# Designs tried in a protein design run: designed miniproteins, single chains, continued (4). Part 66

Each design is a single chain, and the fold is of that chain. pLDDT is the mean over its residues in the fold that is shown.

## One batch from the design tools (miniprotein)

Design m14270
Fold by ESMFold2-Fast:
Structure m14270 (fold): chain A 88 residues (1-88)
Amino acid sequence: KEKLKELQKKAEETIDRLIEAVKSGNYEEAKKLIDELAKIMEEIVGPEIAENFRKNMLDILENDSKEEIIKTLENFKKALPAIVKDVE
């Protein structure tokens, strides 16, 4: 059992690594990081929301531009404290 603040920090660190993978064009690493992020989100918001998040992120990764993917990830990182606060 981890504290929600520790899970938030792990999610933020995973998002930063995911942004770096996208910037470098390493989409295979990005897919692995999306899976890691979804597992962290499962502990915060539960499995149904986390699975939908994972599916949406994989779709964005395959269909959106690099700049759009990065913007989406940066916006999600900014929203994360509010998501954690709502669960606390």
Scores: mean pLDDT 82

Design m14271
Fold by ESMFold2-Fast:
Structure m14271 (fold): chain A 71 residues (1-71)
Amino acid sequence: MSLSELVAQRVGARILVIGSQIDIENAESTAKVMGVSPQEVIERAKRLIEEAQQRIAQLDAQIAALLAEQS
């Protein structure tokens, strides 16, 4: 996998974190539109943030390894 591909995936994961944080901040409005509880919106968003943060950590490790091997 190229450095550019890893960086692009990292940007995508960060966008997902930001979007999920916005969902938490607007949980009552989002829940009302979707016909679910605000708690369900918050719990879903928290899971997505955790998964995205784990992916960012994996991508950061892969980027660091690639840069070290090219030195």
Scores: mean pLDDT 83

Design m14272
Fold by ESMFold2-Fast:
Structure m14272 (fold): chain A 57 residues (1-57)
Amino acid sequence: PVTAEMGRNAAAAGAEGSGGGGAATHELQKMGALDREQAVAGARSGEAGARLAAEVA
């Protein structure tokens, strides 16, 4: 349902902005260089895509 989809979007935004960055950074350091680079690239790519979509919309 639409309400559940809206909740999912809000939860995703909350997870990104809720200050989990520090904990995530600590975990990425434990994963190793290659995994960290891939995770960071993925996160930045997603964020850049969202920003671009916002600009175009």
Scores: mean pLDDT 55

Design m14273
Fold by ESMFold2-Fast:
Structure m14273 (fold): chain A 69 residues (1-69)
Amino acid sequence: MDDIKYKKVEVTIEKKDGTKETKVFENLSGKEYLEKMTKIFKEVIANGDKVLEIKIKTENPEDDYVIKN
């Protein structure tokens, strides 16, 4: 059983029509995080969408971070 590394991951995506979609994942291991993110990036590239923001909450609040594009 993998330890939960990411308590919550929120990915905000801008669609071609200018609408925004937020995907939320909870209680991810490091492996699950990589698998989910790889899938999202492949789908975003294939659809011509854009990732605007990724908010990550970890086991330790001091390790929480936000990635903006």
Scores: mean pLDDT 78

Design m14274
Fold by ESMFold2-Fast:
Structure m14274 (fold): chain A 65 residues (1-65)
Amino acid sequence: SAELRELVEAKIASEKTTILVILHDLDVPQEVLDALRAADDASFVELVLSLPEEYHEPLLRALKS
């Protein structure tokens, strides 16, 4: 989703930890969270967007709040 990409890119510079907390609350596997934590900003965005679509809608909703 273009909207999800834009929101993640907007948030990552200041709120990467917030995105990780949201994904943890959505039961994203710990190994994926660890990979996200180790990633640079560009790789972080692409990893988030590669997550199953079941995570995209709840994440988008949380980031819009």
Scores: mean pLDDT 83

Design m14275
Fold by ESMFold2-Fast:
Structure m14275 (fold): chain A 74 residues (1-74)
Amino acid sequence: SMEELERLKENARAAAEVLAQYAAAESDPEIRALLERMRGLAEEVVRAETLEEARKGWAEMQAVHVEYLARLAA
C-alpha cells in the first residue's frame, strides 16, 4: 500500500541520518564502508517509487547490517 511505502521511506530517512552520523565518527575504514553501504541502501529506499523496490532495498540493508554486526564481533 502507499501508506506502507511512506512508512518504510520515513524509516529509511531516519536510518540514513543515523548511519551518516555513525560513519562520520567511525575510524575503522572497513566498518565505515559497511555503514556507508547501509546508508546508500537506505537512501535507495527513500527514492523507491514502488513498495517492492522499497522492500528490496530494506532487505539488502538488513543483510549488510548482519555483516556489520559480524565484523564488530570479530
Scores: mean pLDDT 89

Design m14276
Fold by ESMFold2-Fast:
Structure m14276 (fold): chain A 96 residues (1-96)
Amino acid sequence: SQGLIEVIDGLLQRGVEGARAGDGRSIYAELVELAELYKLMGNEILYLGARGSALVTLGLGLLRDGSDPELARRLISLGLELINQAKQLALEEGKS
């Protein structure tokens, strides 16, 4: 679904913007809470998208602060993998 992909991209944009603004921790917490709500609703695609965006947000925040560059890169990589999985599932759902 193109609509699901747009939501996933919006969640990632919110995370990136928040991390750049120095709000990475608060936006990470919001995205984790949102992911758990999507999971409770049975929305696996948006759960993965929100969870992935949360990890990217946390990783970008750590890079900005210079605290742990190795952990930051791993979190960003894992987050992007979850986002890509969510987008693939959204595309597959749109074909059904």
Scores: mean pLDDT 88

Design m14277
Fold by ESMFold2-Fast:
Structure m14277 (fold): chain A 114 residues (1-114)
Amino acid sequence: HMSREELADGAIALAEGVADWLKAQGHTELAERIRKLIEIARQMTPDERLIIAGVALRLAAETLPPDHPLSQALRAWADRLIAEVKQPLSDEALARIEKAVGPEVARRARELSA
């Protein structure tokens, strides 16, 4: 059984890989937004890091049609990470996300942590 810290660190590493994949696909702006999320996540709790990784995977999935196998896999992986979350994002964490990457991504993070 993986520790929460190991799971959260693995989830952030997965989000880094997803950002690299998005850049390769031409989604440069989204990749940079995800990298900003990863940077602030390094100072956050394991639960907040899992939520941020889940947001990154959901955003990546949305670049593909909903029925695309990779879109389904990314969403399923995001759901698996969120299932491990015990505490929602704090208002302070949400404010940091909004400042770094804008209100739309902050809204997505709130929805995913609810």
Scores: mean pLDDT 84

Design m14278
Fold by ESMFold2-Fast:
Structure m14278 (fold): chain A 91 residues (1-91)
Amino acid sequence: EEVEKLREEAEGYEKKADDYLTKSKNLMAQSKKVVEEARKLAAESPDGEKILAEGFKKAQELDTQAVNYSKKAIEYRKKAEELRKKADELE
C-alpha cells in the first residue's frame, strides 16, 4: 500500500512537471511569434524602431516566464524521482 501511494504521488508530480514544461514551450513559441510579427510590422512602418523595441520587450517577458515554468518542471521532476526511488527501495 505505501509503495503504491508513493508511485501514485510520483505520477502526480510527473504530470505537474509535464504541464509546466508544456506551458514553458508554449510561451517560447509565443515569444518567437511576437518577434516575427514585430519584424514584419517594423518593415512596413516609419516607427519601425519603436515597434521592434516593444516587440523585444514583450518577448523578453514571455522568455522570463518560460524560464520560471521550466524551473518548476525541474523541481517537480526531482520530487517524482525521489518518490520513485523510495518506492523501489521498499520493494
Scores: mean pLDDT 87

Design m14279
Fold by ESMFold2-Fast:
Structure m14279 (fold): chain A 78 residues (1-78)
Amino acid sequence: STAELLERFRKYLEENAEKVEKLVKELSEEAVKLPNDPEKVEEMTLKLLREVLKDVFTDEEIEELLEAMRAEAARESA
């Protein structure tokens, strides 16, 4: 389930806080370079997440995590 996947991801973030902080910084730096294209931002985010998480998560699980994160961002904006 998505809930179990999110819990696994949360635990990974807790155990790899330094690596996650570096990834967030890299995502922020790359996002600033893009021409405010949401499709390009999503594509870049997926590529970086796959590179970081490929050893512990499948491509399908990473896609599901990204979708869940988008849903949370939309909820916070409402």
Scores: mean pLDDT 71

Design m14280
Fold by ESMFold2-Fast:
Structure m14280 (fold): chain A 96 residues (1-96)
Amino acid sequence: MEREELKRAILNAMRLAGASEELDEEELEKMLELLEKVKAEVDGVIAALPSEDLTPIGNGSRLVVPISMREAAERLVAALEERGLKTEGLIATEAT
């Protein structure tokens, strides 16, 4: 259920950017894998913290993704934040 909702959130984010038409099954799987990495990192940080003392995740760890996945990573971050997850600074693209 959550994965289907997140896929739809990603598609909606891409549609707002005017890019949803070319999103095929392989792109969705890549975005889902990136989402799993982000979610695992978020869950790991949260599990290590007291329930009332949530710190910004970007201070602890940062996932670096290839430039080819930059737009997908940015849309995943936006979709996760809209779902109530703090992802500020969690994902970064390779510096060119």
Scores: mean pLDDT 50

Design m14281
Fold by ESMFold2-Fast:
Structure m14281 (fold): chain A 94 residues (1-94)
Amino acid sequence: SELDELMEEIRRLYEEFMEALEKGDLEKAKEILERMIELVKRLKELYPELAPLLDVAIRSLERAKESEDLEEMERYADRGLAAVELAYLQYKAS
């Protein structure tokens, strides 16, 4: 399904984001966060019923992208992914 494909891509990007952070590549980490934000926005367009959780995800990922502290960036990115995963579980339970 398109939902499963988008979720797989978001998860793959999060893994790439964590690798970029481990290497100290802040520019690449921010580029990956931007791509994740666009995929979450696409998910929201396709599944507007998930908007409340996806809006939390978008705000958290945008906060991560604006962070200059690696620990803060990771914390907000993790919260963003957690919100996307909760939205996915909510949809699958419906």
Scores: mean pLDDT 89

Design m14282
Fold by ESMFold2-Fast:
Structure m14282 (fold): chain A 86 residues (1-86)
Amino acid sequence: MADELIERLREAVRNKNAKEVAELVLEMAKIAGQDVQRLYEELDQLLGLSEEERAALRAEGYADPRTRLSAELTELLLEYYEEQKK
């Protein structure tokens, strides 16, 4: 169920398990009918940002408790995606 995936996602984020976060996000994207290729393209764009620009986006994400999880997810996804491109 979707709520079970969300609980697992929260634990993966707390444990900084980039691989499990990526796997769970991909499953959730499939359920939402999202294009996985588009998700990877968005991650590539984020990797192209400067350290200052990424720090600003992170600060915005952490300023709102509702977006904090998304900010943490983005950082872990970028870590996993960078590793996969090598």
Scores: mean pLDDT 68

Design m14283
Fold by ESMFold2-Fast:
Structure m14283 (fold): chain A 80 residues (1-80)
Amino acid sequence: GGLNPTDEDVDAVIDTGFSLTDQGVKVASTNPLGARLLFGQAVLILSNGADLARKAGNDEGAERLRRARREVSERGLKAF
């Protein structure tokens, strides 16, 4: 319910982004190309989620998604 993407929608996108990032970290040493694609996908879904949340007026959800994107980017840099 509600006029914004729900907090559950925001949580689901963040969880998916972190799951992809965890997979990327696990394979970074054995499959660097696969890891980079996983990190790239995580960044894209979090960035798109933040844009959609902002357009819907869920500023708090957008900030959470933006923060998650930054964390994914930092973890991706540390994985190699």
Scores: mean pLDDT 83

Design m14284
Fold by ESMFold2-Fast:
Parts: structure tokens; C-alpha cells; sequence
Structure m14284 (fold): chain A 84 residues (1-84)
């Protein structure tokens, strides 16, 4: 059904935005001394949300959304590595 596909696409997009927001907050936390635990929490949130985005994007068959969610995961990994 077209409506179900549209709902799943919106869910994928919503999770991508949530993951991008978590990555942004992780980057902000990098500016704070002793914020390793805060960066880790935002990283875990970003990873969880991006993985949910991949799940919904796969159900829709939207390769661009899958690739965008994977890009957010890669960015989250990079920010977390900078915190170590």
C-alpha cells in the first residue's frame, strides 16, 4: 500500500533526523572537559536511531535513505573516536 510505504519513509526520515541531532549534541559535548560519558550516551542514541532508520528504509526499499542513515552512523563513530 502506498500510504504504508509513505509512513515507513517518514519514520526512516524521522529517525535519521534524530540520529543527526544526537551526533550534533555529541560534537557539542566534545567541547566540554570530562564529557566522555555524555559523548558516549549521545553516540549510543545516534547509533540506535540510525539503525532504526536503516530498518525502515530497507522495508521501503529506499537506497538513498539507507545510505544517508549509514553516513550518520559513520559520522557518529568518528565523533566517538575523537572523544577517546
Amino acid sequence: MEEEKKKLKKKAESYIVGAETAVFLARQALETPDAKELVRRYYETAKKMANKAIEYAKKVGDEELINRAKQVLAEADRVYAEAQ
Scores: mean pLDDT 84

Design m14285
Fold by ESMFold2-Fast:
Structure m14285 (fold): chain A 79 residues (1-79)
Amino acid sequence: MDDFKKETEEVLKKSREELEKSEERLSPEKAELYRRQFEENEKKAREALEKGDLSKSASYVSAASVIASGAYAEGLIEE
């Protein structure tokens, strides 16, 4: 549905912007790992939305957001 697709894309865009900011603070290896995990969940969220599975799509969007937040936190502590 167009409205759910728009909201899904806005959340994914915000999470991606957070991830991109975090990449500058992470090692290249950690940045690649978080980016890969984010992109997998982003793809699955869009595929679920195309199939009309709104609950599954929301779950993958949430997972992508958590991954982006995790990358941000990792970048702050640089462990």
Scores: mean pLDDT 80

Design m14286
Fold by ESMFold2-Fast:
Formats: C-alpha cells, sequence, structure tokens
Structure m14286 (fold): chain A 66 residues (1-66)
C-alpha cells in the first residue's frame, strides 16, 4: 500500500522532471507525446483504474528509455 503509493509519486515526479527538460531542450513533439501519456496516466489513476495506469506508466518509461 505505502510502497505502491510511493512508487506512483516517484513515477509522477520523474515524468514531470523529464517533461521540463524536454521543454528546455526544445523537443516539442516528444514533449507533447509525453504530456499526453502523462495526462492519460493521471486520468487512469484518478479513476482508480490501476491496470490502465500501469499500462501508461510502461509506455512513458519506454518512451524516455529510448
Amino acid sequence: AEEQAKLDAEFKKKVDEINEKMQRDGIEEYRKKLKELRDAYNAAVQAGDKETAEKYREEILKLIEE
């Protein structure tokens, strides 16, 4: 429970930090895609859909990993 909440908070923080870096670097299209995935993740979390949130989290991590 606490571990899961911590992981979710850390993931959101990481995505926000990367989004800010992309904004500075001027990679506009990549930043827009990342924001869309982040917004979808946040919506799923707010809806209590953990499975969908996990899917979007993996998509975001894959995007930033590449």
Scores: mean pLDDT 73

Design m14287
Fold by ESMFold2-Fast:
Parts: C-alpha cells; structure tokens; sequence
Structure m14287 (fold): chain A 97 residues (1-97)
C-alpha cells in the first residue's frame, strides 16, 4: 500500500541519516554520500509512491520522514546529511502538490 511504502521510505531516511552522520565523524565519504542518498531516496520514493496511490496522508508521512531524518542528522552533528534530509522533505512536499 502507499502508506506501507511511505513508512518504509521514512525508515530508509532515518537509516540514511544515521549512516551519513557516522560517515562524517569517521571521515568516510562513501558512508556520508551513501547515507545522504538513502535519506533522499527514502523520502522522495515514499512520496512518489503515495502520489501514485492518491494517498495524501502517505505523502505527508513521507515528507515528515525526510524532515525527521534531517533533524536526527543535525542532532548527530552531520550538517550535510541534515541538509539532504530537509531537501528531501521539500521535494516530497512538492511531489505531494
């Protein structure tokens, strides 16, 4: 369902934020980049699936997942991952419109 895909996207965004923050602390560009892309892909992918299903609540959940990933990355000290999460949330909202 669209809601299940949005939840999976939100979970991927959270995992991506954690991976990116870990990569930044370690100086590991592959983890930082891969985690940031996972966060973006999770939120955007969830929003696209929700839009195709016509589920506005699922679209909102996907956008909130990106925002929460950005907040988590910020708390973990990763500015790049935080920006990626917030950008993903904005893209997910735009997809929902």
Amino acid sequence: SAMEEARRGAEQAREGAELAARGEKEGNASKLTGGSLLAIGGAVGGALSAKRGGDKEAQRLAAEGGREAGELAKELGSELAAKAGYAAAEAARAIGE
Scores: mean pLDDT 81

Design m14288
Fold by ESMFold2-Fast:
Parts: sequence; structure tokens; C-alpha cells
Structure m14288 (fold): chain A 79 residues (1-79)
Amino acid sequence: HMLEETKKRIEERSKKLMELGKKVYDEYEANPEAFKERIEKLKETPEGAQEAFDLITAYGYGKALKQYEENKRKKEEEK
């Protein structure tokens, strides 16, 4: 029972994080300075620090997806 609920939660959370990560990554690419200022303002409060952590985590997912695509391109380029 717990394993099935855990799988559903992971799938739902992964989908939401991937969608959020893509949006967050696009925002960062469009204006890195504004994104950094937003994160620093959030870090000024203890509760905001947790939100900043969630945003950084989402950004990490978006960055990982980009690196995965770059690695795939390099492998296909050498073929």
C-alpha cells in the first residue's frame, strides 16, 4: 500500500517539479539578475528561505534536463 502511494506521490511531484523547473529555468535565462534578486529577498526571512530552497530545487531540475540534452547531442554529434 505505502509503496503504491509513494510511487504516485513521486510521479505527481516529479511532473509538477519538471513543469515548475522549466518555467523557473526560462525565467532565469531571460533575466538572471532579476531571478537572483528574487532569491536573495526570499532568503531574508526564515519562511522565505524555504520557498527559495524549493525554487532552487526546481531550477536544478531544469538545469539537469538541459545537461541531459547537451550530453545526448554530443553523443549523436560524434556518431
Scores: mean pLDDT 74

Design m14289
Fold by ESMFold2-Fast:
Structure m14289 (fold): chain A 89 residues (1-89)
Amino acid sequence: DREAVLEELRREVIEIMEGIEEVGPKEYAREHKDEGSVAAALALALRVAGYSTEEVRERLETPEAFEELARELGEEIYRDIERYVEQHR
């Protein structure tokens, strides 16, 4: 279910953004040496675009809104999300 996968990805992104807010982006990256995490890449892109964790929770209420924002953030990020959804079908 695409919508369920996108909602799960959104939850992971929020958790990562909360971690970044707690320790800072540099320290979070040092403590979490995960490479190729789509959730981490999207969380960093949202932070760079100026979104807070609270804004992501309130603004991205639906999987469709989340997908639309990812498309606006960039083709590369949108492509990574599409790949993530395909792998978690």
Scores: mean pLDDT 69

Design m14290
Fold by ESMFold2-Fast:
Structure m14290 (fold): chain A 94 residues (1-94)
Amino acid sequence: SEKEKLEKEVKELEARVKSLETFVETVLRPHMSPEEYAEVQRLLEEIRRLVKEARKALEEGNLEEAKKLIDEAKRKYRELSELLGRVVVRVYGE
């Protein structure tokens, strides 16, 4: 069902976010400026809020709202990944 598909997407996104957070805290944090770390934390908090809202929408049967929130969370995840990619290249790639 569409609901099961969206529930799977939310779970996969939650797992990816947790993995990125662990990577930031264990590997990247010592190499980040306070400003970069603050931006990463802001994006992580935004993604978590969107995921929480998407889960609520799924529980309420509002599949269109859930899809919209998941898509927004995926956009924020991409922004986070791009920011972290720049840190990785700066520290390890060059």
Scores: mean pLDDT 88

Design m14291
Fold by ESMFold2-Fast:
Structure m14291 (fold): chain A 100 residues (1-100)
Amino acid sequence: MKEEFEKAIKEWEEMPEEERKKMIEGNRKLQAFLEKVRKMEQEVLQLIQQANQESRELYAKKPREELTQEDLDYIQQLSEQVKQAIDNFVKEVTEMWKKL
């Protein structure tokens, strides 16, 4: 591992300056990508937490057997919104990755 690290540093030092500049710019783009992914992940997690809280509040008001069709439809809508948010997250992350 230490020898592989020393070899990588030597290859970096022997690299043409223009290639090093491109790698540094690539690393900046990668960092910006990771920051965007992290923000989007937090937004999706917050939606999941909100959906879980709303579901818990419904179950706290009445037992499962007493839930109306409107209550069940609402829980289904929350589940569908979470699924769409996850699908959109995966799609946007994949599209951003392809643009790197």
Scores: mean pLDDT 77

Design m14292
Fold by ESMFold2-Fast:
Structure m14292 (fold): chain A 76 residues (1-76)
Amino acid sequence: MLSEEVLELREKFEEALFARDVEAALAVIDQLVKMGEEEVALELLEAGIRFFEAAGREDHAARLRKKREEILEQLE
């Protein structure tokens, strides 16, 4: 089961997406990675990329894609 802290971070990420605040979304991702929750971070990044693409915010989607690439490179 996910910890309470991870569940709270998922909620904060969703709030950041609805607020169109990519910096807040990236801050949640950085905290998850620092906690060793890279799988959760990658899942949220995929959801955020789809959200911003659907919203026509390619600038925000590109920032999340770059962060996803950086995390995947560290796992190789």
Scores: mean pLDDT 84

Design m14293
Fold by ESMFold2-Fast:
Structure m14293 (fold): chain A 79 residues (1-79)
Amino acid sequence: SRLAELEREAQALLDKLRETYMPDSESAAAFAERYREAIRAKWAEIQARIGVTGAPLSEEQKAEILEALKAFLEELLAE
């Protein structure tokens, strides 16, 4: 249930971000180009924090990734 709740929250933020900044494919491409480096940097931070070394992710690690993504999406929406 914890993962399902986090997935729902992350999905709601993604839906809001898509509605606000990516209503079409051209807008989505422009958004990806604009935030490409920020997205890469955030993913590197998440990998370092979780200690991803190629092993399968645990449910706890998945929850931490979802929490980090949720925080990042909230930051993007605050701009």
Scores: mean pLDDT 73

Design m14294
Fold by ESMFold2-Fast:
Structure m14294 (fold): chain A 81 residues (1-81)
Amino acid sequence: SEEAIAEATAALVEAIAALADPATAAEIRALLDKMVEALRAGDVAAAEEYARKLQPLVEAVVSKLSPEQLEAARAEARARV
């Protein structure tokens, strides 16, 4: 379902953001909140725009994580769904 995919994506991104520096975490969370709001409003174009801005920030954080940290983030996200 769309709701389950959106919730799973939001949970994973939030878990990854928690492992970032405070400034990067705040930016990821702000963009994630806007993306989720756009999805709930049915504004797919806006959601896609925020997702494009999120992608490089999330990738930058993930590239610095150990495999153990990444698995812990995935486990945290799964526990929230």
Scores: mean pLDDT 82

Design m14295
Fold by ESMFold2-Fast:
Structure m14295 (fold): chain A 89 residues (1-89)
Amino acid sequence: SELEKMIREVEERARAIGEEVRQRMLAGGGDEASAEAAAQLARDGVPSRQLPQDIQDRLRELAAMERETREALRRAYEETKDPALKELL
């Protein structure tokens, strides 16, 4: 269940960053369509040069967490090739 916790943490951080990007764009005089598009790019972890530096730093941290989660998934897939682990799942 450690892997499930890692996935949830990545999802929660992506949502939090997306919502903050949306709110900042609206507060800065951006329209709803631009704010929604920027929030979606942030959730997808797409690097954008138009985002504030502190948001870019948070996206870098999110990318590092996604990389660790992907490596944990690869290890889980390699372990599921063991017949003993398939009986426990």
Scores: mean pLDDT 72

Design m14296
Fold by ESMFold2-Fast:
Structure m14296 (fold): chain A 72 residues (1-72)
Amino acid sequence: MMEEIKKRLEEALEKAKELVREGLREGRGDVGLAKAGSVLTEASPSQEELDELNRELAEFARELGVRVTPEK
């Protein structure tokens, strides 16, 4: 059971990273990042797991140079 959840979360994170790459290639890295966040939200069974995945996704996006304007 736990192994299946872990695999699902890892697959969701990989799909999210692909969406960020696709968005960046289309010149819409922010849109790609938003779509990626949605994928992680749907895959995550808890807020704690979602927060961790979003953290990894944000670090990945920074490595790619995706410009995210923080909203106040």
Scores: mean pLDDT 73

Design m14297
Fold by ESMFold2-Fast:
Structure m14297 (fold): chain A 69 residues (1-69)
Amino acid sequence: SEEEIEKYLKEMEKQKKDDIARLEQATRNYLTQQGVPQEEIDAQIAATRKRLEEAYEKNIKMKVEELKK
């Protein structure tokens, strides 16, 4: 149903944002403490964010198609 899809999308968007924010904060804090250059930290965070966003988009798309049936 449309209501189930809307609820699922809201829950996944929140979970995605929380997961990305948590991992970015943890990664930045850890690598800064280890003396890693800012450019390398930013690159690693960007790569991790892209991977997570792509994984979420793929999983969301599959679940939404299932819920439409």
Scores: mean pLDDT 84

Design m14298
Fold by ESMFold2-Fast:
Structure m14298 (fold): chain A 89 residues (1-89)
Amino acid sequence: SREEELFRAEIVLSLARMALALARTYPMSQEEAARLLRLVAESARKLGLDDLAEELLAVTDEGVAAGASAVEILERAVEVLEERVRELR
C-alpha cells in the first residue's frame, strides 16, 4: 500500500538524515559519505524501493564526479528523499 511505501521511505530518509548529522558534527571524507550512501541505497533496495536506491546511487556518483564535499552529497540525498516522502503523503 502507499502507507507501507511511505513508512519504508521514511526509514530510508531517517538513515540519510543520521548520516548528514554525523557529517555536520565530525570530519567526514567524500569516500566515507559515498560509502554511507551506498549502504542507505542497499537498505532502500532491501525495502523494495529500487527507484529510490537508484536515485541515491546517482546522487552519490554525481557528487563524487563533481568533487562535492561529504555534507553536500548527503544534503542532496536528503533533499531527494524528502521530496519522495512528500509525494507519497
Scores: mean pLDDT 88

Design m14299
Fold by ESMFold2-Fast:
Structure m14299 (fold): chain A 65 residues (1-65)
Amino acid sequence: SVDEIVDEVAKKFGKENDEAFKERIRGIIGSIEENGKVTEVTRKALEGLNIPLEVIEEVVELYEK
């Protein structure tokens, strides 16, 4: 489920209690659901929020599983 992916990514990056981080992860999943992929606009927005590319890649990998 979406919540399982969010919790797994948050745990991996030490952000289990960071609700803002978890909302960004949900946003990545939403981008994949709406567009079939993480768009360049979404990637740049997340980079501007100091979310590293490795976080985005982890979400994509878990979603495609």
Scores: mean pLDDT 77

Design m14300
Fold by ESMFold2-Fast:
Structure m14300 (fold): chain A 94 residues (1-94)
Amino acid sequence: MSDEEKKALAYTYMGLFRHELEELIAQSTDPETVATYRELAELAQEGLEAIRAGAPLEEIERIMRRVRELVERNRDKLPPRLAAGMLAALDYVL
């Protein structure tokens, strides 16, 4: 997979993650869970902005690894299918 293909996939996945997390924020009432979703959504948005700005793949991969670590740490706060899907998508691109 080329660097351009990796960036395109990262853009698609970060956009999907942000959308799903925004939906979860709207549906959640627990402040700690909402704070976790906001942190993940902000990090996904950071990734989207880095890709739009033409950041090097290494920088985008650092952001993706931070998303992966945060998802792994907070698996209990995420819907199981979403957590598994996010991790599979990130592992495929990384």
Scores: mean pLDDT 83

Design m14301
Fold by ESMFold2-Fast:
Structure m14301 (fold): chain A 71 residues (1-71)
Amino acid sequence: RDRIEILLAAAQEILGETAERVSERQREEGRKLAKETLEGAKKLGISEEDVKEAMAKTAAAGQAALDALEA
């Protein structure tokens, strides 16, 4: 479950304006994360806007998780 939250945070960055100007290397990595995240969100019937709001909160949790992983 925590992994899904991290994937959602990553997908949000790719789905935003960043996705339009993200490098090909980043696009390929984020594409897999975004695909899995979007499929999960679609199964739950969540709109992209709702996902973005959830990601604002999930990004904070993801940041804390990444900090724990790196530190």
Scores: mean pLDDT 61

Design m14302
Fold by ESMFold2-Fast:
Structure m14302 (fold): chain A 56 residues (1-56)
Amino acid sequence: GDVDGDGRTDLADIDAAIAATKANYGEAGLAGFDVDFDGKIDRADKERIVRMLTAP
């Protein structure tokens, strides 16, 4: 969907969500953030999440 500048999700928001999920639920909670399905959560996964949320 189209998004205005106000309320945009960026890499810092994704980093905060990953850190909170890992702290509360461990690696099992991180499965939702592994968007390239390589078994790791890294910068490529974070950038892909932001792209999917902000791309039309």
Scores: mean pLDDT 61

Design m14303
Fold by ESMFold2-Fast:
Structure m14303 (fold): chain A 84 residues (1-84)
Amino acid sequence: SRLAALATAIGVLATALGIETGKYQEANDFLRHVLAVLDALSDPEAQRRVLEKARELITEAVDKKDASLLPQIKAEVDRLAAEL
């Protein structure tokens, strides 16, 4: 499914960020946080929007090789989920 593909992509990106930065725990905690936000959302369209935003932002963190962006990304994911 589209949701499963997006979640898998985020997992791959989080793993890549952990490898590039050595911040494995922070990257894994981010992945667990995104999955918990999804579990709290019942609407598949809301879940899709959250996953697409998380993928966009984690891709930027990977491109910059900067795990210090993870708290800001978590806050943005939480903000979007609260508005849906």
Scores: mean pLDDT 86

Design m14304
Fold by ESMFold2-Fast:
Structure m14304 (fold): chain A 113 residues (1-113)
Amino acid sequence: MLTDEETEELLRIAAKIVEKKGVNPEAARTVRDLLDGKVPVSPEAAERQGRALREVARATLEIIDKMSKEELIKLVNEAYKEIFGKELTPEQAEEVINRLKELAERLLAAFDA
């Protein structure tokens, strides 16, 4: 089961890979703003943040499903290095990919419930 800290780190990685692939840069930015502690100022802003989380989750699964393992490891490593300043081994990158998939699937299930 993912901890709150792991969930935040994975969401930062997911937002970064979605931004780097150019699938939905606005949703990625909205999720990053949420993670940086920007409180929604209205119900409409809260709904926009929810939609952005759902879109980042959807786009993350699409990226994982459509890219080769080698390309995905490289993308995750680039994102991780930009966010945390450290490089992952290929095995660590594969684990991050598995955790990203788990998180994205859980987020989509929560929005569909």
Scores: mean pLDDT 80

